# Designed miniproteins, single chains, continued (4), part 73

Each design is a single chain, and the fold is of that chain. pLDDT is the mean over its residues in the fold that is shown.

## One batch from the design tools (miniprotein)

Design m14518
Fold by ESMFold2-Fast:
Structure m14518 (fold): chain A 70 residues (1-70)
Amino acid sequence: MLEENIENLETAIEGLEKKMKTELKLSDKEILERLAEMAGLPKSASREEIREHLIKKIKEENLEASKISK
């Protein structure tokens, strides 16, 4: 179950990358820089590091939201 949730989050991140490319017409570098900023990472961070940190933050935010809601 947790593994499936992580896979779904990875798919969501890929969807964001595609939307940024098509909607904002950003280069791959600009997309990575924006995602790094959202993840709280330096612009020099790798794509893999950005994804890992975004997944981690989303999981933590989801847990905090569930505490507030319940």
Scores: mean pLDDT 69

Design m14519
Fold by ESMFold2-Fast:
Structure m14519 (fold): chain A 70 residues (1-70)
Amino acid sequence: MAAERLRKRLTEVYKLPQEDVDRSLAAFEKTREQTVQVLTVEAKLSKEEVEEALSNPTDAELWLRLQRKL
């Protein structure tokens, strides 16, 4: 599953604690729509680019970092 792949990447590549990754994934799912709005308004990204990134597990880690700043 995408969440499992992202979790493994964040713990192995970015060396984040699994507890923090699980917490961030739960927050990411709940605030996905808010993340789209923030990125289209603040970062001036197109809605299509944001939707593609949210569908890609690789780019989802960028959304997790943004969620931590918010």
Scores: mean pLDDT 59

Design m14520
Fold by ESMFold2-Fast:
Structure m14520 (fold): chain A 87 residues (1-87)
Amino acid sequence: MSLLEKLEKDYQLFLEILEEKYPELAKKIKPVIEEALKKMRENPEKRLEIRKEFQEKIDEIFKEMNIDINELDNEVLRAYLERLEAE
């Protein structure tokens, strides 16, 4: 439960950053992440399987949106670190 709670908190911050920089991407990813977290909460024994399934869906969305995941990760990580420094 504590790990899932941390993941929920981290994904909320991730989505907030995405909504600011890539609002269209955030709208597509948000339901996928929310469904994954809900399924992991309901079926903790299948967490690894659920994570893999939803990671593949997220990768497909990035590909459809023609977004370079490495560039996105660097930009999101930078924004995430800037927010942590602000606290």
Scores: mean pLDDT 69

Design m14521
Fold by ESMFold2-Fast:
Structure m14521 (fold): chain A 97 residues (1-97)
Amino acid sequence: SAAVEAAKARIEEIAREVTEEARRRDPERAGLVEQAAKEAARLMILAVEGAAEGPSARLTALAEARKLIERFGEDPLAAQAARRVLERSLEAVEEVA
């Protein structure tokens, strides 16, 4: 649907912005931050796609997003990037659900 495609595009834009800002502030850790942001965006895109299919798929994607934050928790910039992508993307998920 047009709403799902718009939400996916918005999530990808959010991940791009978060990655670009991190590259400007800490180029040496940019790769890890980019990985965290892209992985968070992937899970939020699955949540958007799942919202169209039913609440179970959406809840699974959100649970996996929590595990992602825990995985990057030892690196505060990577964890912050993942959290920021998840938080900003939640609005796009809610617009489809």
Scores: mean pLDDT 75

Design m14522
Fold by ESMFold2-Fast:
Structure m14522 (fold): chain A 100 residues (1-100)
Amino acid sequence: IEEAVRVLGEEVLRLVATVFALADRDGDGRLSLAEIQALNADPRGRALIAALQRALGLPVTGRLDDETLTQLMALLYKAGLTEPGDAARAVEAIGAYVPA
């Protein structure tokens, strides 16, 4: 997790954690499809996703869709999290599991 913070920056990591905190309504540390859909329908969720996309230099759509999730995962790998266990551990450490 320290390497992800160093490469991605504390702001990006905080935004990711905030998005997951807003989406994870049941507090199980995982994001279901229903929670992602609820986040995409919520104006607050859209604003947070747009802020995250802007911070990451991605197209600002305001939706947590498959493309955004794929690019976020690719960025985690570019941050030195090249092994599957490292990437999964980093995602879990921010309080959420992102379904494939």
Scores: mean pLDDT 59

Design m14523
Fold by ESMFold2-Fast:
Structure m14523 (fold): chain A 66 residues (1-66)
Amino acid sequence: PSIRELLEAAAKRLGISEEEALEVFARFLRLAVDLALGEPELSPEEAEELLERANRLAAAIDAVAA
């Protein structure tokens, strides 16, 4: 399946919209880049919440892909 199909299926599994899943994914990528550069804009608490949401999305993608 395509990345879009996996994301749609993962969003449905989590009970969220595809738009919300895309937002979490985009924010996670931005956080990952900021962390690699050593300059995250998010507080540790905000980063932890985003990482938890991203991990849930990743687990859902993995579950629907395999």
Scores: mean pLDDT 76

Design m14524
Fold by ESMFold2-Fast:
Structure m14524 (fold): chain A 74 residues (1-74)
Amino acid sequence: SKAEKAGEEGRKRGEEAAKKAKNKDGELAGEIGEGLSLISGSVGKIAGDDEKGEELSKKAAEIGEEGAKKGKAY
């Protein structure tokens, strides 16, 4: 399913963003993106809305990555 694949990819993106973060706030942002991507993908799959689950998972990963980048400015 597209939602499941996007959720797993978003998890990896959030995890990598957290690892690259220079401070705890950036690390937390990456971890939040990781968790939200997985949840969005899983919910999309369960609800039968694969396209929406994919979109939300990608958005969550993007937000996590941006938060991690901004946090590293500390």
Scores: mean pLDDT 76

Design m14525
Fold by ESMFold2-Fast:
Structure m14525 (fold): chain A 71 residues (1-71)
Amino acid sequence: SGSWPVVTKTFKNTTFKEIADFLGFTTPEKFKDVVIPELKIENTNVLDFYIGLLLRLGATEEDLASVKSLL
């Protein structure tokens, strides 16, 4: 897991596809297994940023609703 500044820097320096692949949201299960453990280590202020970013990457509201229900 990374701090907010490190995560922001990485995302700014990569393509949206690379960020999507890194976050594992190609399936709901991969998104859950990768993103949720990272966010449990990080503070919850990062969650809104990831959600906004994933929406821009083409994640569905249903995928994001599943993640939100796990927190």
Scores: mean pLDDT 49

Design m14526
Fold by ESMFold2-Fast:
Structure m14526 (fold): chain A 110 residues (1-110)
Amino acid sequence: SREELIRRVRELMEEIRRLAKELLTALANKDYDKAMELADEIRKKIEELVELLRRESPNPEEAEAILHEFEDEVGEILDKLQEGEISVEEAKAALDELAERTTERLEAAI
C-alpha cells in the first residue's frame, strides 16, 4: 500500500540520517577508518532506498531525482565542514533540515 511504502521510506531515511550524523562526528574526530565504514553503510542504505522506489513508487524517476539532489546537498555540507566553513553542529543541523525536506518530497512523489 501507499501507507506501507511511506513508512518504509521514512525508516530508511531515518537510518541514513543517523549514519550521516555519525559520519560527520567521525570526520570531525579525524577517525577516517570509521568514516569510510559509515560512508559505505550510507551508500548501501541509499541503494536499498533507490531499489525500493524503483520497484514500488508510481514515479520512480522523480524519486531518483530527489535522492540524487539529496546526495549532492550532503556532499556540499561535507565540503563546507572539511573546508572549515561550518562547525560539526552546524553541519548536523543542516543535515537534519535536508533529511526532513527530502523525506517530505519523497512522500509527495509516492
Scores: mean pLDDT 89

Design m14527
Fold by ESMFold2-Fast:
Structure m14527 (fold): chain A 87 residues (1-87)
Amino acid sequence: MLEEKRKEIEKEIDKILEAINNADSEHAKVLAEDIEKESVEPFLAAVEELIAARDASEEELARVRERLPEMKELLELIIEIVKEHKK
């Protein structure tokens, strides 16, 4: 179900953001700057790249693509997470 896939994506994105913000300030800064610019399209592309880079399952990738409209709502959550972890 889409809601369950959203939870899984949120967990993985959260892990990545936490790792970046805690261990690698340079990458955290770049991510925060991109979001602050409100470049939604490049950010969506980057999220898809991250999912693909993790060797996500074929089914998961297909579902993510189908739910791109919902990703806009998820982006707001990601932006908030980045702001909270931003230093």
Scores: mean pLDDT 51

Design m14528
Fold by ESMFold2-Fast:
Structure m14528 (fold): chain A 60 residues (1-60)
Amino acid sequence: MEKVEVTVTARAADEAEAVVAAARAGIEKLRQMGGVDVEVVSVRTTGPGEGEAVATAMLP
């Protein structure tokens, strides 16, 4: 098994929505890679209506 990490940015109408969108996109990307034990490690706002999420998973 291999630990993988993705960093995803997203934009939305407000910062809270952008952060949620980024986290959701990161989770979906890891699931599409066949990842298990998907976890959102950090989220932050990067600008007006822009968010960043860091997510990790284990690949088989």
Scores: mean pLDDT 83

Design m14529
Fold by ESMFold2-Fast:
Structure m14529 (fold): chain A 84 residues (1-84)
Amino acid sequence: SEQTRKDLIDFLKELSKVLGKKFEELYKQAESSLPGFRKAVRQLVEFFLKADEETLKKIREAVEKSNSPQAKKLFDFVEELKKK
């Protein structure tokens, strides 16, 4: 939905304040088109899967601060994948 897309883009904007320019490029890509949004979500998931524990802690704090249901769902999904 458009609300889901907006929620995740707003979360990516918040992440860019903590993690820098790469995430600024991701949210701009997500805003550009629906395919760009899907690509940005895939890149976000891949980044979370590769993140070290220190980076992952910063991401977890950002998820909690955002109070975003979509960001929490995405993060929970990635944590579940990391168990495999």
Scores: mean pLDDT 77

Design m14530
Fold by ESMFold2-Fast:
Structure m14530 (fold): chain A 65 residues (1-65)
Amino acid sequence: VARDAALNIEAAAIGIETGESVRVERRDGKWVLTVETKTEATRERVERLARELSAATGEDIELVF
């Protein structure tokens, strides 16, 4: 399964939608989303989307703000 492409595309979409910087990294077989956000609304939205991505990919996704 092409998880790498799917996760990078979704991260880019989140960044475009929110206007914030979102980076996707792979560390020790785990996906890490680094988000630079100034608002709690964006933080909550990213957390919701990360949960959705985790369910879709079968992987746990760590968030770094």
Scores: mean pLDDT 68

Design m14531
Fold by ESMFold2-Fast:
Structure m14531 (fold): chain A 94 residues (1-94)
Amino acid sequence: DVEYPDREEFKRYAEGIAGEFIKQSEYYKEQGKYEISENLEEFSEEIRRYVEEEKFEKIEEMMIKMGKKVQESKGDPEKSSENISEAVKEIKEE
């Protein structure tokens, strides 16, 4: 169990993360990288869905998997976005 001082504060935090990925998605869309943009948008939508469902443990699982995949990508934005999308799909299937 994850114990936060304020569950509502955690919701705002998760929404902030989702919003940041939407901004990154818009950036890549402007660069003509539509696949990366779509992957980031999907990740953001999944976080927001879990916030609405109050599945905070799932949000943490996503953050942990995302962190590992980003680390494996060695800072490559395209590979990071692809790996994030894969992590989202894995979490949805579990």
Scores: mean pLDDT 70

Design m14532
Fold by ESMFold2-Fast:
Structure m14532 (fold): chain A 97 residues (1-97)
Amino acid sequence: MFEELLKQLEEAAKKGDEDEMEKIAKEIVKKFGIDKGIEVMRKLAEKGLLLGARAVTKAIVEETLKKNDISTYVAVNLIYIGAEFDRELREKEEELK
């Protein structure tokens, strides 16, 4: 179920388990679509789970490119959002040290 996958993704993000986050994020996007992926990405970012949000962004980009049914422009925008999350993560990590 979607709620169970979302809970698993949040738990993986809290633990910093990048492999688990990537696996669950890909499953959510593949099963529930890009729009649902964007919703999950936003929720994780709002909670400060930026690693999880980044994993979902990456999964959305990969699914978009594989389907070849969405413009390259959309894929580029999703990559840009992912890069911003990576930058914010680095800044937050430096602040905690």
Scores: mean pLDDT 72

Design m14533
Fold by ESMFold2-Fast:
Structure m14533 (fold): chain A 91 residues (1-91)
Amino acid sequence: DVLEQLEKVKKLVEEAIRLLKSGYEDPELQKKAEELLKEASKLVEENSDALAENKDNPELAEAAKEVLEKVEELRKLLEEIEAEKARRAAA
């Protein structure tokens, strides 16, 4: 079930965001968040063909949109953390 897979991806991304917000200075939590993002990205890729084939399904389209928004939020948080690490390393 593609919808069930998208819900799983959303929960993985939400967990990663939660971990980063609870202790984003902790490198172990950053690593766990990156692993969760990688797992979420793999699940999205594995379901990409099914999403393309079901573009006319509004329930699936909404679920995919929510997943993409959460993945983008997580990527921006990780990019911010990497930028801060680079600034500290350059000092």
Scores: mean pLDDT 74

Design m14534
Fold by ESMFold2-Fast:
Structure m14534 (fold): chain A 65 residues (1-65)
Amino acid sequence: GLSEQIRQLSALASQGDIEAAEQLLALLEKKREELAKVDPVQAMVGDHEIAELKEEIARLKEEAA
């Protein structure tokens, strides 16, 4: 399911897999947009996770030589 996919991508991203981190970001942004249509307050909770992941992706790209 979606939760398992998020867990697997999170594990790969934590190991420095930029592609997995970008796929995870896309899934979280899509989930956030869908949630915002029915519960905007709960969607704001997801914004923190998305922001943290964006910072991590930027860090990984800067470290790629």
Scores: mean pLDDT 78

Design m14535
Fold by ESMFold2-Fast:
Structure m14535 (fold): chain A 86 residues (1-86)
Amino acid sequence: MSRLERAGLALIELLESLRDKLSEELAEQFDRLVARFREAIAAGDRAALRATFDELVSLAAQAQKELDPESKAEFGERLEEILAGL
């Protein structure tokens, strides 16, 4: 498994753990990105993996703004750890 695949799956797990705190719109967008990311893994499409990962990072930044202060701090720390692993 590539570092990008590992980082993307870890980011998906992080976002999924906070799904109940996301707006309905962000949750729907997240579901679409998860499906696209998994399809890219199955197809071995590295360009699609990178593009979808970038969209997941963007969604994570938007999601962080909707979180309560305590969840926002924990989320930010874990997001930095995932991105540092690249």
Scores: mean pLDDT 81

Design m14536
Fold by ESMFold2-Fast:
Structure m14536 (fold): chain A 67 residues (1-67)
Amino acid sequence: SLDELLEKLREDLRNAKTEEQERRVIMEYSVKISELTKTMEELGEAQVRLNQVIKEIREEREKEKLG
């Protein structure tokens, strides 16, 4: 989970003794967080597209009944 990832980041940052080590840790976790964000965005996009398809089919059925 994100909370677990952030807690591990906190631990790794506490163990970083130089600015270079700190930058490496931040870079590593930035990649991991970005991957999670992308997955969440893709899931949201799929839900929107599903709803659009349902709406289109319902509108087609309504038009068929009226004309």
Scores: mean pLDDT 76

Design m14537
Fold by ESMFold2-Fast:
Structure m14537 (fold): chain A 95 residues (1-95)
Amino acid sequence: ASSVPAAWLEALKGKTVQEFLDFLKSQGATLGKVTRKEILHRAGLNPDTVLDEQSLQRLGSAFLLTDADDNLSVKTKKALHRTRLVLARIDLSQL
């Protein structure tokens, strides 16, 4: 079981999924429309969903999906790999 890091919860709690995705885009993690829909569907979230610990856990798990998940398109898998590299370098204090 992976816990949401406290720094992530503090920075993102109360923001919408859309605001977080827009922040990721500003940091170089550009997600295409198809990839965004697949990730949000997998996480069970909408762009207007307000982030809390549970929704952040779901969103984080969706971003950590790998090439072993046969239910994801190749385009989504490539975008998730790039997003993971951005997430490893992201400074949440800039939110």
Scores: mean pLDDT 70

Design m14538
Fold by ESMFold2-Fast:
Order: structure tokens, then sequence, then C-alpha cells
Structure m14538 (fold): chain A 91 residues (1-91)
């Protein structure tokens, strides 16, 4: 519905703005990139060890997409994933 679309758009805008403000206040772009690289290595090691392989594969896919994007597009992707997770939790 139009109301559901408006709610999703409002949640996205709020999460995107909060995430941008948080990142700008708490880490440099270099620190953020280093964190993505460390998490990607951890996910790859988990997959190799057979620990929750489906979740590890999904995490690798997400982190590889984030690594190849600029910061603005990374924030947008993270906000979209957060909105999707929140709405799924309400089911």
Amino acid sequence: SAAERARREALFAEIEAELRAFLASHMTPEEYKATLDRNLEAARKALEAGVNPEEARRMIELLERLRDLDLDDQVRLLAEEAVAALLEAER
C-alpha cells in the first residue's frame, strides 16, 4: 500500500542518516575499510571451517559488495539491509 511504502521510505531515510552520522563521528574512512576487510577475512575462514556455511556465504557476498562501493553507496546498502531485517522481524 501507499502507507507501507511511505513507512519503508521513512525508515530507510532515518537509518541512512543515523548511520552516516555514526560513521562520521566514530571512525575514519580508512578505519571503516580496514573493518570491512577484517570481517570479510573472518567470514571466509568461517566458510572454510564449515561453521554456518549458508550465513558465511551470505556475509561474504554482502561484504564483497560493500568493499567495491564508495562510502555513500555502502551506507545506502547497509540501510536497505537494516530496513529489510527490521520488517522481517515484524512478521
Scores: mean pLDDT 77

Design m14539
Fold by ESMFold2-Fast:
Parts: C-alpha cells; structure tokens; sequence
Structure m14539 (fold): chain A 95 residues (1-95)
C-alpha cells in the first residue's frame, strides 16, 4: 500500500461529515493525527483501533491482540495482515 496522503484523508473526512457517517468521521479524524510518513494501511489500522499519534508499541500490540481475538477466528487472512501491520508500526515507532 502507498504512503498516507493527508490531503486525500482531509477530503474523505469532509465527504464523511456531509454524509453524517459518524464512524468514518471518527476514524478519519484519528488518521489525520498520525504521521504522514506511515504506510496508508498502517495508518488506517491505527485509526480503526482508536490509537493516537503518541501511542506506544505496547499499546499498539494490546489493541491489536484484542481485535485479532474478536475477528481472527472468522478471518485468518485479516489476522495475518493485522499482525504484519502492527509489527511494521512498532518498528516505525521504535525508530
């Protein structure tokens, strides 16, 4: 997946606000608080979990494990993608 593009996220946020899609608005507002250099998949993953820009690698791991337990048994492929994204994010935050 390509890098996070802040301008595109801002446009999507305005569209979501006009559509009154409160769930999407909340996720996109969280994405805008994340560093622009993050891969888009990682950024959306963090926002979906409700993680702030100042999140620690341990917090990422804990939230990811909760999500994996809720969805992992229904979607092993999604579980593997979430695990990979969390590992990539932890590496970025540790740098």
Amino acid sequence: TGPLRRERVEKLLEEAKKAKNEELVEVLERVLKLPEGLPSGVAYFMAYLGLPADVTPEEVRERMLELLREAGEESPELEAEIERAAAELAAVLAA
Scores: mean pLDDT 62

Design m14540
Fold by ESMFold2-Fast:
Structure m14540 (fold): chain A 64 residues (1-64)
Amino acid sequence: EETAFNQALNIAAKLAQEKGTVDVDVEEVAKRLEDMGFDPETARELAEKAVRTLKAAVEANTKG
């Protein structure tokens, strides 16, 4: 189950790098997870957790 969350984190990180911002659209991450075969509800939950985790990690580094 942790592998699904790691995939969501990787998608969020790639989108952040591509757009040059950590303000990644949760819905776009969820759509990519659905394309990979995840259920819509699971995809949305994973996308929300992944985006929040990514933002928290970046903010922790910049607050140093």
Scores: mean pLDDT 76

Design m14541
Fold by ESMFold2-Fast:
Structure m14541 (fold): chain A 87 residues (1-87)
Amino acid sequence: SLEDLRKQIKKNEEFVEELRKLRDEEAPPEEILAFMKKYKHNEIDIRALEAAAAEGRDALLEEVDRVIKKQESEIELLKHFVRRLER
């Protein structure tokens, strides 16, 4: 439903906002990974983040930025669907 779509957008926006906060506050890798797992974010992204964390902080931050951009693109797609349904 349109209401379910709006709820999904809000949840995804809250996820991105919290992930940005963790990145900007330079949270330890363990905290970022725990947050990702709590939100049940996809296994491929979690594994990529774990691999990046093992390589070092800069690699971890680049991977976090990649996840944020991917989620922002998905949010925009969902918002586009909402606008099309609100005739």
Scores: mean pLDDT 80

Design m14542
Fold by ESMFold2-Fast:
Structure m14542 (fold): chain A 88 residues (1-88)
Amino acid sequence: MVVGLGIVGLSKEEAQALLDKLRAEGRATGIVIGDNALAAVLHMTREEAEKLAEELRKKGYKVAISYAETPQEALNGATEKAIELLKE
């Protein structure tokens, strides 16, 4: 199982910095969406992914989790979740 996160409510700089950090650690890949959203595919356990989502929510970001069988499906799901959160 692969976990994706759709994240909104962070600046473009915060989104890029978070993605760059997770990529450097080998923990995620993803895309920055517009000026305030991120879709990430996580290379970690489900428990670690859910913990990361809760940490981001505690910082005031809106986070939705997508579960998938492949990294591409997880990225697509995370992207759709981020877009839905942006629409409110």
Scores: mean pLDDT 82

Design m14543
Fold by ESMFold2-Fast:
Structure m14543 (fold): chain A 56 residues (1-56)
Amino acid sequence: MLSPEALRWLRQLLRPDPGESLEAVLRRTDPAALEAMMRHFRVPEAVRREVLAWQA
């Protein structure tokens, strides 16, 4: 399960459409693009590792 901190970061970065779950958006997002985005916005390493492990 993703932590509340990871969920907060992902909502800010991915901007899910109304009615779409954050999990569904995360499943369709390219892992390399997501990692680059998280690094650009200086998301903490622990959160980045958690999110990328969840996508694997």
Scores: mean pLDDT 78

Design m14544
Fold by ESMFold2-Fast:
Structure m14544 (fold): chain A 65 residues (1-65)
Amino acid sequence: SQKGVASLVGFAIRAMALGVRARIEEEDGVYVVTLEELSPELEADLAATKARLAAEGDKVEFRVS
């Protein structure tokens, strides 16, 4: 959804502001977000972002490398 995409873009911008590299990809309506690392600040933001995407019915997967 457009709201889901906006939530993911916002999350990526906040991750970059914290110095964390984030990559967003889309495959068959599933968004895949890969983070270089996961800080406590990003863990809280991640939980909120997951809740927003679930409310919109969007599929998303989060990975840490």
Scores: mean pLDDT 79

Design m14545
Fold by ESMFold2-Fast:
Structure m14545 (fold): chain A 81 residues (1-81)
Amino acid sequence: SMDELLARMRALVVALGKAAGKEARAAELAAELERLVRENGTELTPEMVRLARELEAIAEEAAKENPEAVRAAIEALRAAA
């Protein structure tokens, strides 16, 4: 369901944000992305693309600064699936 997908996405984003030291910003991004997905469904909007790019930057920072935390983020995603 959409709620299950959004919950899984939120878990991943929060875990990556924690790994990058940007937990609060990651929580904001997760909430904003959830709102956009609920409003637009599967339609990809420019706003969603901008959020995706910011999430990619957080993920890259997490991978470079804290590879062990990236493993924890992957585990969180697996647990949510």
Scores: mean pLDDT 72

Design m14546
Fold by ESMFold2-Fast:
Structure m14546 (fold): chain A 86 residues (1-86)
Amino acid sequence: SLEEELRRKAEETAEEDFEVILEELKKEGIELSEEQRRELYEALRDAALRLADIHLNGGSREEYLAVSEAARQAIEEVRERAKKEQ
C-alpha cells in the first residue's frame, strides 16, 4: 500500500517535471524527438523512483545528492543534444 502509493506519486512527479521541462525547452525553441522525449522521461522516472526508495528505506544524503545530480546531468545532455540536432 505505502510502497505502491510512493511509486504512484513518484511517477506523477516525473510526469509533471517532464511537462514543465518540455514547455521550458519549447520556449527556448528546442523541440525534442520522440526518442529524446523517451530518454528524458525515463531519466526523470528513474530519479523519482530512486528518491522514493531512499525515502522508504532510509538512504544517505550522499545517495540523494548523487541521484539528483545524475538526473540534472541527464536533462542537460538531452537538451544539448536536441539543440545540436536542430
Scores: mean pLDDT 83

Design m14547
Fold by ESMFold2-Fast:
Structure m14547 (fold): chain A 100 residues (1-100)
Amino acid sequence: SATEEELEKLLEEMRRLTEEIRASTDPAEVARLAEELLRVMERIGEILRTNEVDPEFAERLADELQRIALGVILDPRMSEAQRERVVAVMREIREIVEER
């Protein structure tokens, strides 16, 4: 579906942003990229809340998102505030998927 294609594209954007974070040596750039990553994650949550998505697809998506996000929150350059926000969005996405 078009919705599933958009969600998969957003997951690929998350992967790209996490690679850019990993490659960066500039703390200011890491902070900016983390904010972009959070916006992508929030957009995934919004799409899942506002659209009907196959439950099996949604579960797989949530699992993949969690794996990507865990790599970022374990980065010592992440602020505690940014880590807390990533964890909060991951929980919201999991709750949306479980309610289906």
Scores: mean pLDDT 85

Design m14548
Fold by ESMFold2-Fast:
Parts: sequence; structure tokens; C-alpha cells
Structure m14548 (fold): chain A 76 residues (1-76)
Amino acid sequence: SLSALIAQTKKAGADLDKAIKDKSDDQTLIDIYNKVADLYQQLYDITKNSIFKDIADYFQNQATRIQNKLAGKYPP
């Protein structure tokens, strides 16, 4: 349901904020950024509100930046 998806998205966002504050390792941050991006993409697919697509793209790009850094690729 949309309500369940919104709740999951809110929780994933809180988990991301905590992981950043706790200075979690790069792989943990990649996993959480990808999860948040996927949830916002699902919100876009249901609502067709482009703001959710922009947010999903943003978080996906953050995951890609960290992945590229780990692979020794600069800049992203």
C-alpha cells in the first residue's frame, strides 16, 4: 500500500541519517543510499510526482559516487 511505502521510506531516511552521523563504513552507506533511492523510485512510479524521481536520482548518484571512490575512480 502507499501508506506502507511512505512508512518504509521515512524509516529508511532515518536509518540513512543515523548511518551518516555514526560515520558508518562506505559499503553500509552505499547499501542504505540504494535502498532510499529504490523506495523514492517506487513512490514516483505510484504517484507520478517528479519530485520523488529527482530525490531517487539524487540518492542513487550518492551511492554511485561512493562506489566510484572505492574503485579508485575520481571524479564520479
Scores: mean pLDDT 86

Design m14549
Fold by ESMFold2-Fast:
Structure m14549 (fold): chain A 100 residues (1-100)
Amino acid sequence: MKKKLEEELIEVLKEFLPELLEKEEAGVEMTGAEQLEELAEKVKESNPEVAEVLRKAAEAGRKLEEGEITPELEEIANFMLRAIRKAYEEAGFDVPVVER
């Protein structure tokens, strides 16, 4: 993935991490895919490339849950996991423990 796109995604994730964590603490049950789709809608006018990546990641997440595993879906999932990890680190939150 392009470095500029990754950096823009990290900044978007950092901006919305507090809202996502607050929703989780409030007991709002949303799938990861639903959270990514909501973020895509919020940023589609300001960061259309980031919005596209978020929508693709949400779709990939749903397909992976259905047992459809392809190299393309794994690449998107790994890109998102790296971006989320960096966003947590840069925002000063504890990095979530995830399998590689």
Scores: mean pLDDT 69

Design m14550
Fold by ESMFold2-Fast:
Order: sequence, then C-alpha cells, then structure tokens
Structure m14550 (fold): chain A 77 residues (1-77)
Amino acid sequence: EVRELIEKAKKSKYPEQVKYEVLALQLTSENPELKEEFEELRKLIGETLKEIAKNNKKFTPEELKELAKAYREAIEE
C-alpha cells in the first residue's frame, strides 16, 4: 500500500527512509489515480533531501548521486 510506505518513510531515517520513498514513488508513478499520494510523497522527498543537505558534510558525492538516481529511476519507466 502506497499510504503505508509513505507512513513508514515518515517514521524511518536514512537509508530506510529513502527505500520506502523510492518504492512509494514507483507505485504512484505507475498509477495515475494516485496523484494525491504522489504529491504528498513529493513533499516528503523534498524534506528528505533538505535533511541530507543539512548533513552534506557526512555524504560523499557518490552517495548523493546514487540517491538522486534512485529517485529518478523510480519515476522513469
């Protein structure tokens, strides 16, 4: 369930949070009927990225690229 994945992401921390976000994003991208869930997930991903930016000193460029790739690939089929 997309809603369950979104809730798990909200309760989780990196890296589990990103995993749940990517799974939820993939499901919403494949289902046009889930536009509201997609919008909520987009906001949640924004918060996750903001938190990562806050801790940018702890993340390597490679880790940031892989994170961005995971989000993009979840959207693109």
Scores: mean pLDDT 71

Design m14551
Fold by ESMFold2-Fast:
Structure m14551 (fold): chain A 82 residues (1-82)
Amino acid sequence: MEDIKAQAREVLAQGEELLRWLRSLPAEVQDPRAIALVQELIALAQQLIGAKTMEEAEALLAQMKAKLAELQPLLAETLARA
């Protein structure tokens, strides 16, 4: 449980930093899909930190991993344009 919550806290910190960076880019290279996915990841990480059961934490972690997989190609595209 604590290890999963530690991962969620790390994702929260990294997600907030990433969101700040994405919003600092020129409007023409910003991807609103990437921004939305980072916001969704931040929300999921906050939910996981508050999880009361291992089953709830595992379900939220699975959702976070799915959103990270969706985010990776969009971040690669943004980096190529930045």
Scores: mean pLDDT 82

Design m14552
Fold by ESMFold2-Fast:
Structure m14552 (fold): chain A 71 residues (1-71)
Amino acid sequence: MSPEELAEELATLTVETQLAVAAGKLSDEQLAAEGKRLEELAEEALKNPEALELAEKKLRELVKAYLEEKA
């Protein structure tokens, strides 16, 4: 997986998981499974500083847009 692919998947999955949690759509089992996948992606990103930095930037932009809409 390339740094950009890893960053995109990590950021997108993080936002999708948070939105699903906020909407009450995830069961405890689904939350655990998505948490495990996020942890796997985060561990790979920690081995690749470029991917981690890109993921953080993408995640911040997505989260800020969501929070501003909710505020």
Scores: mean pLDDT 74

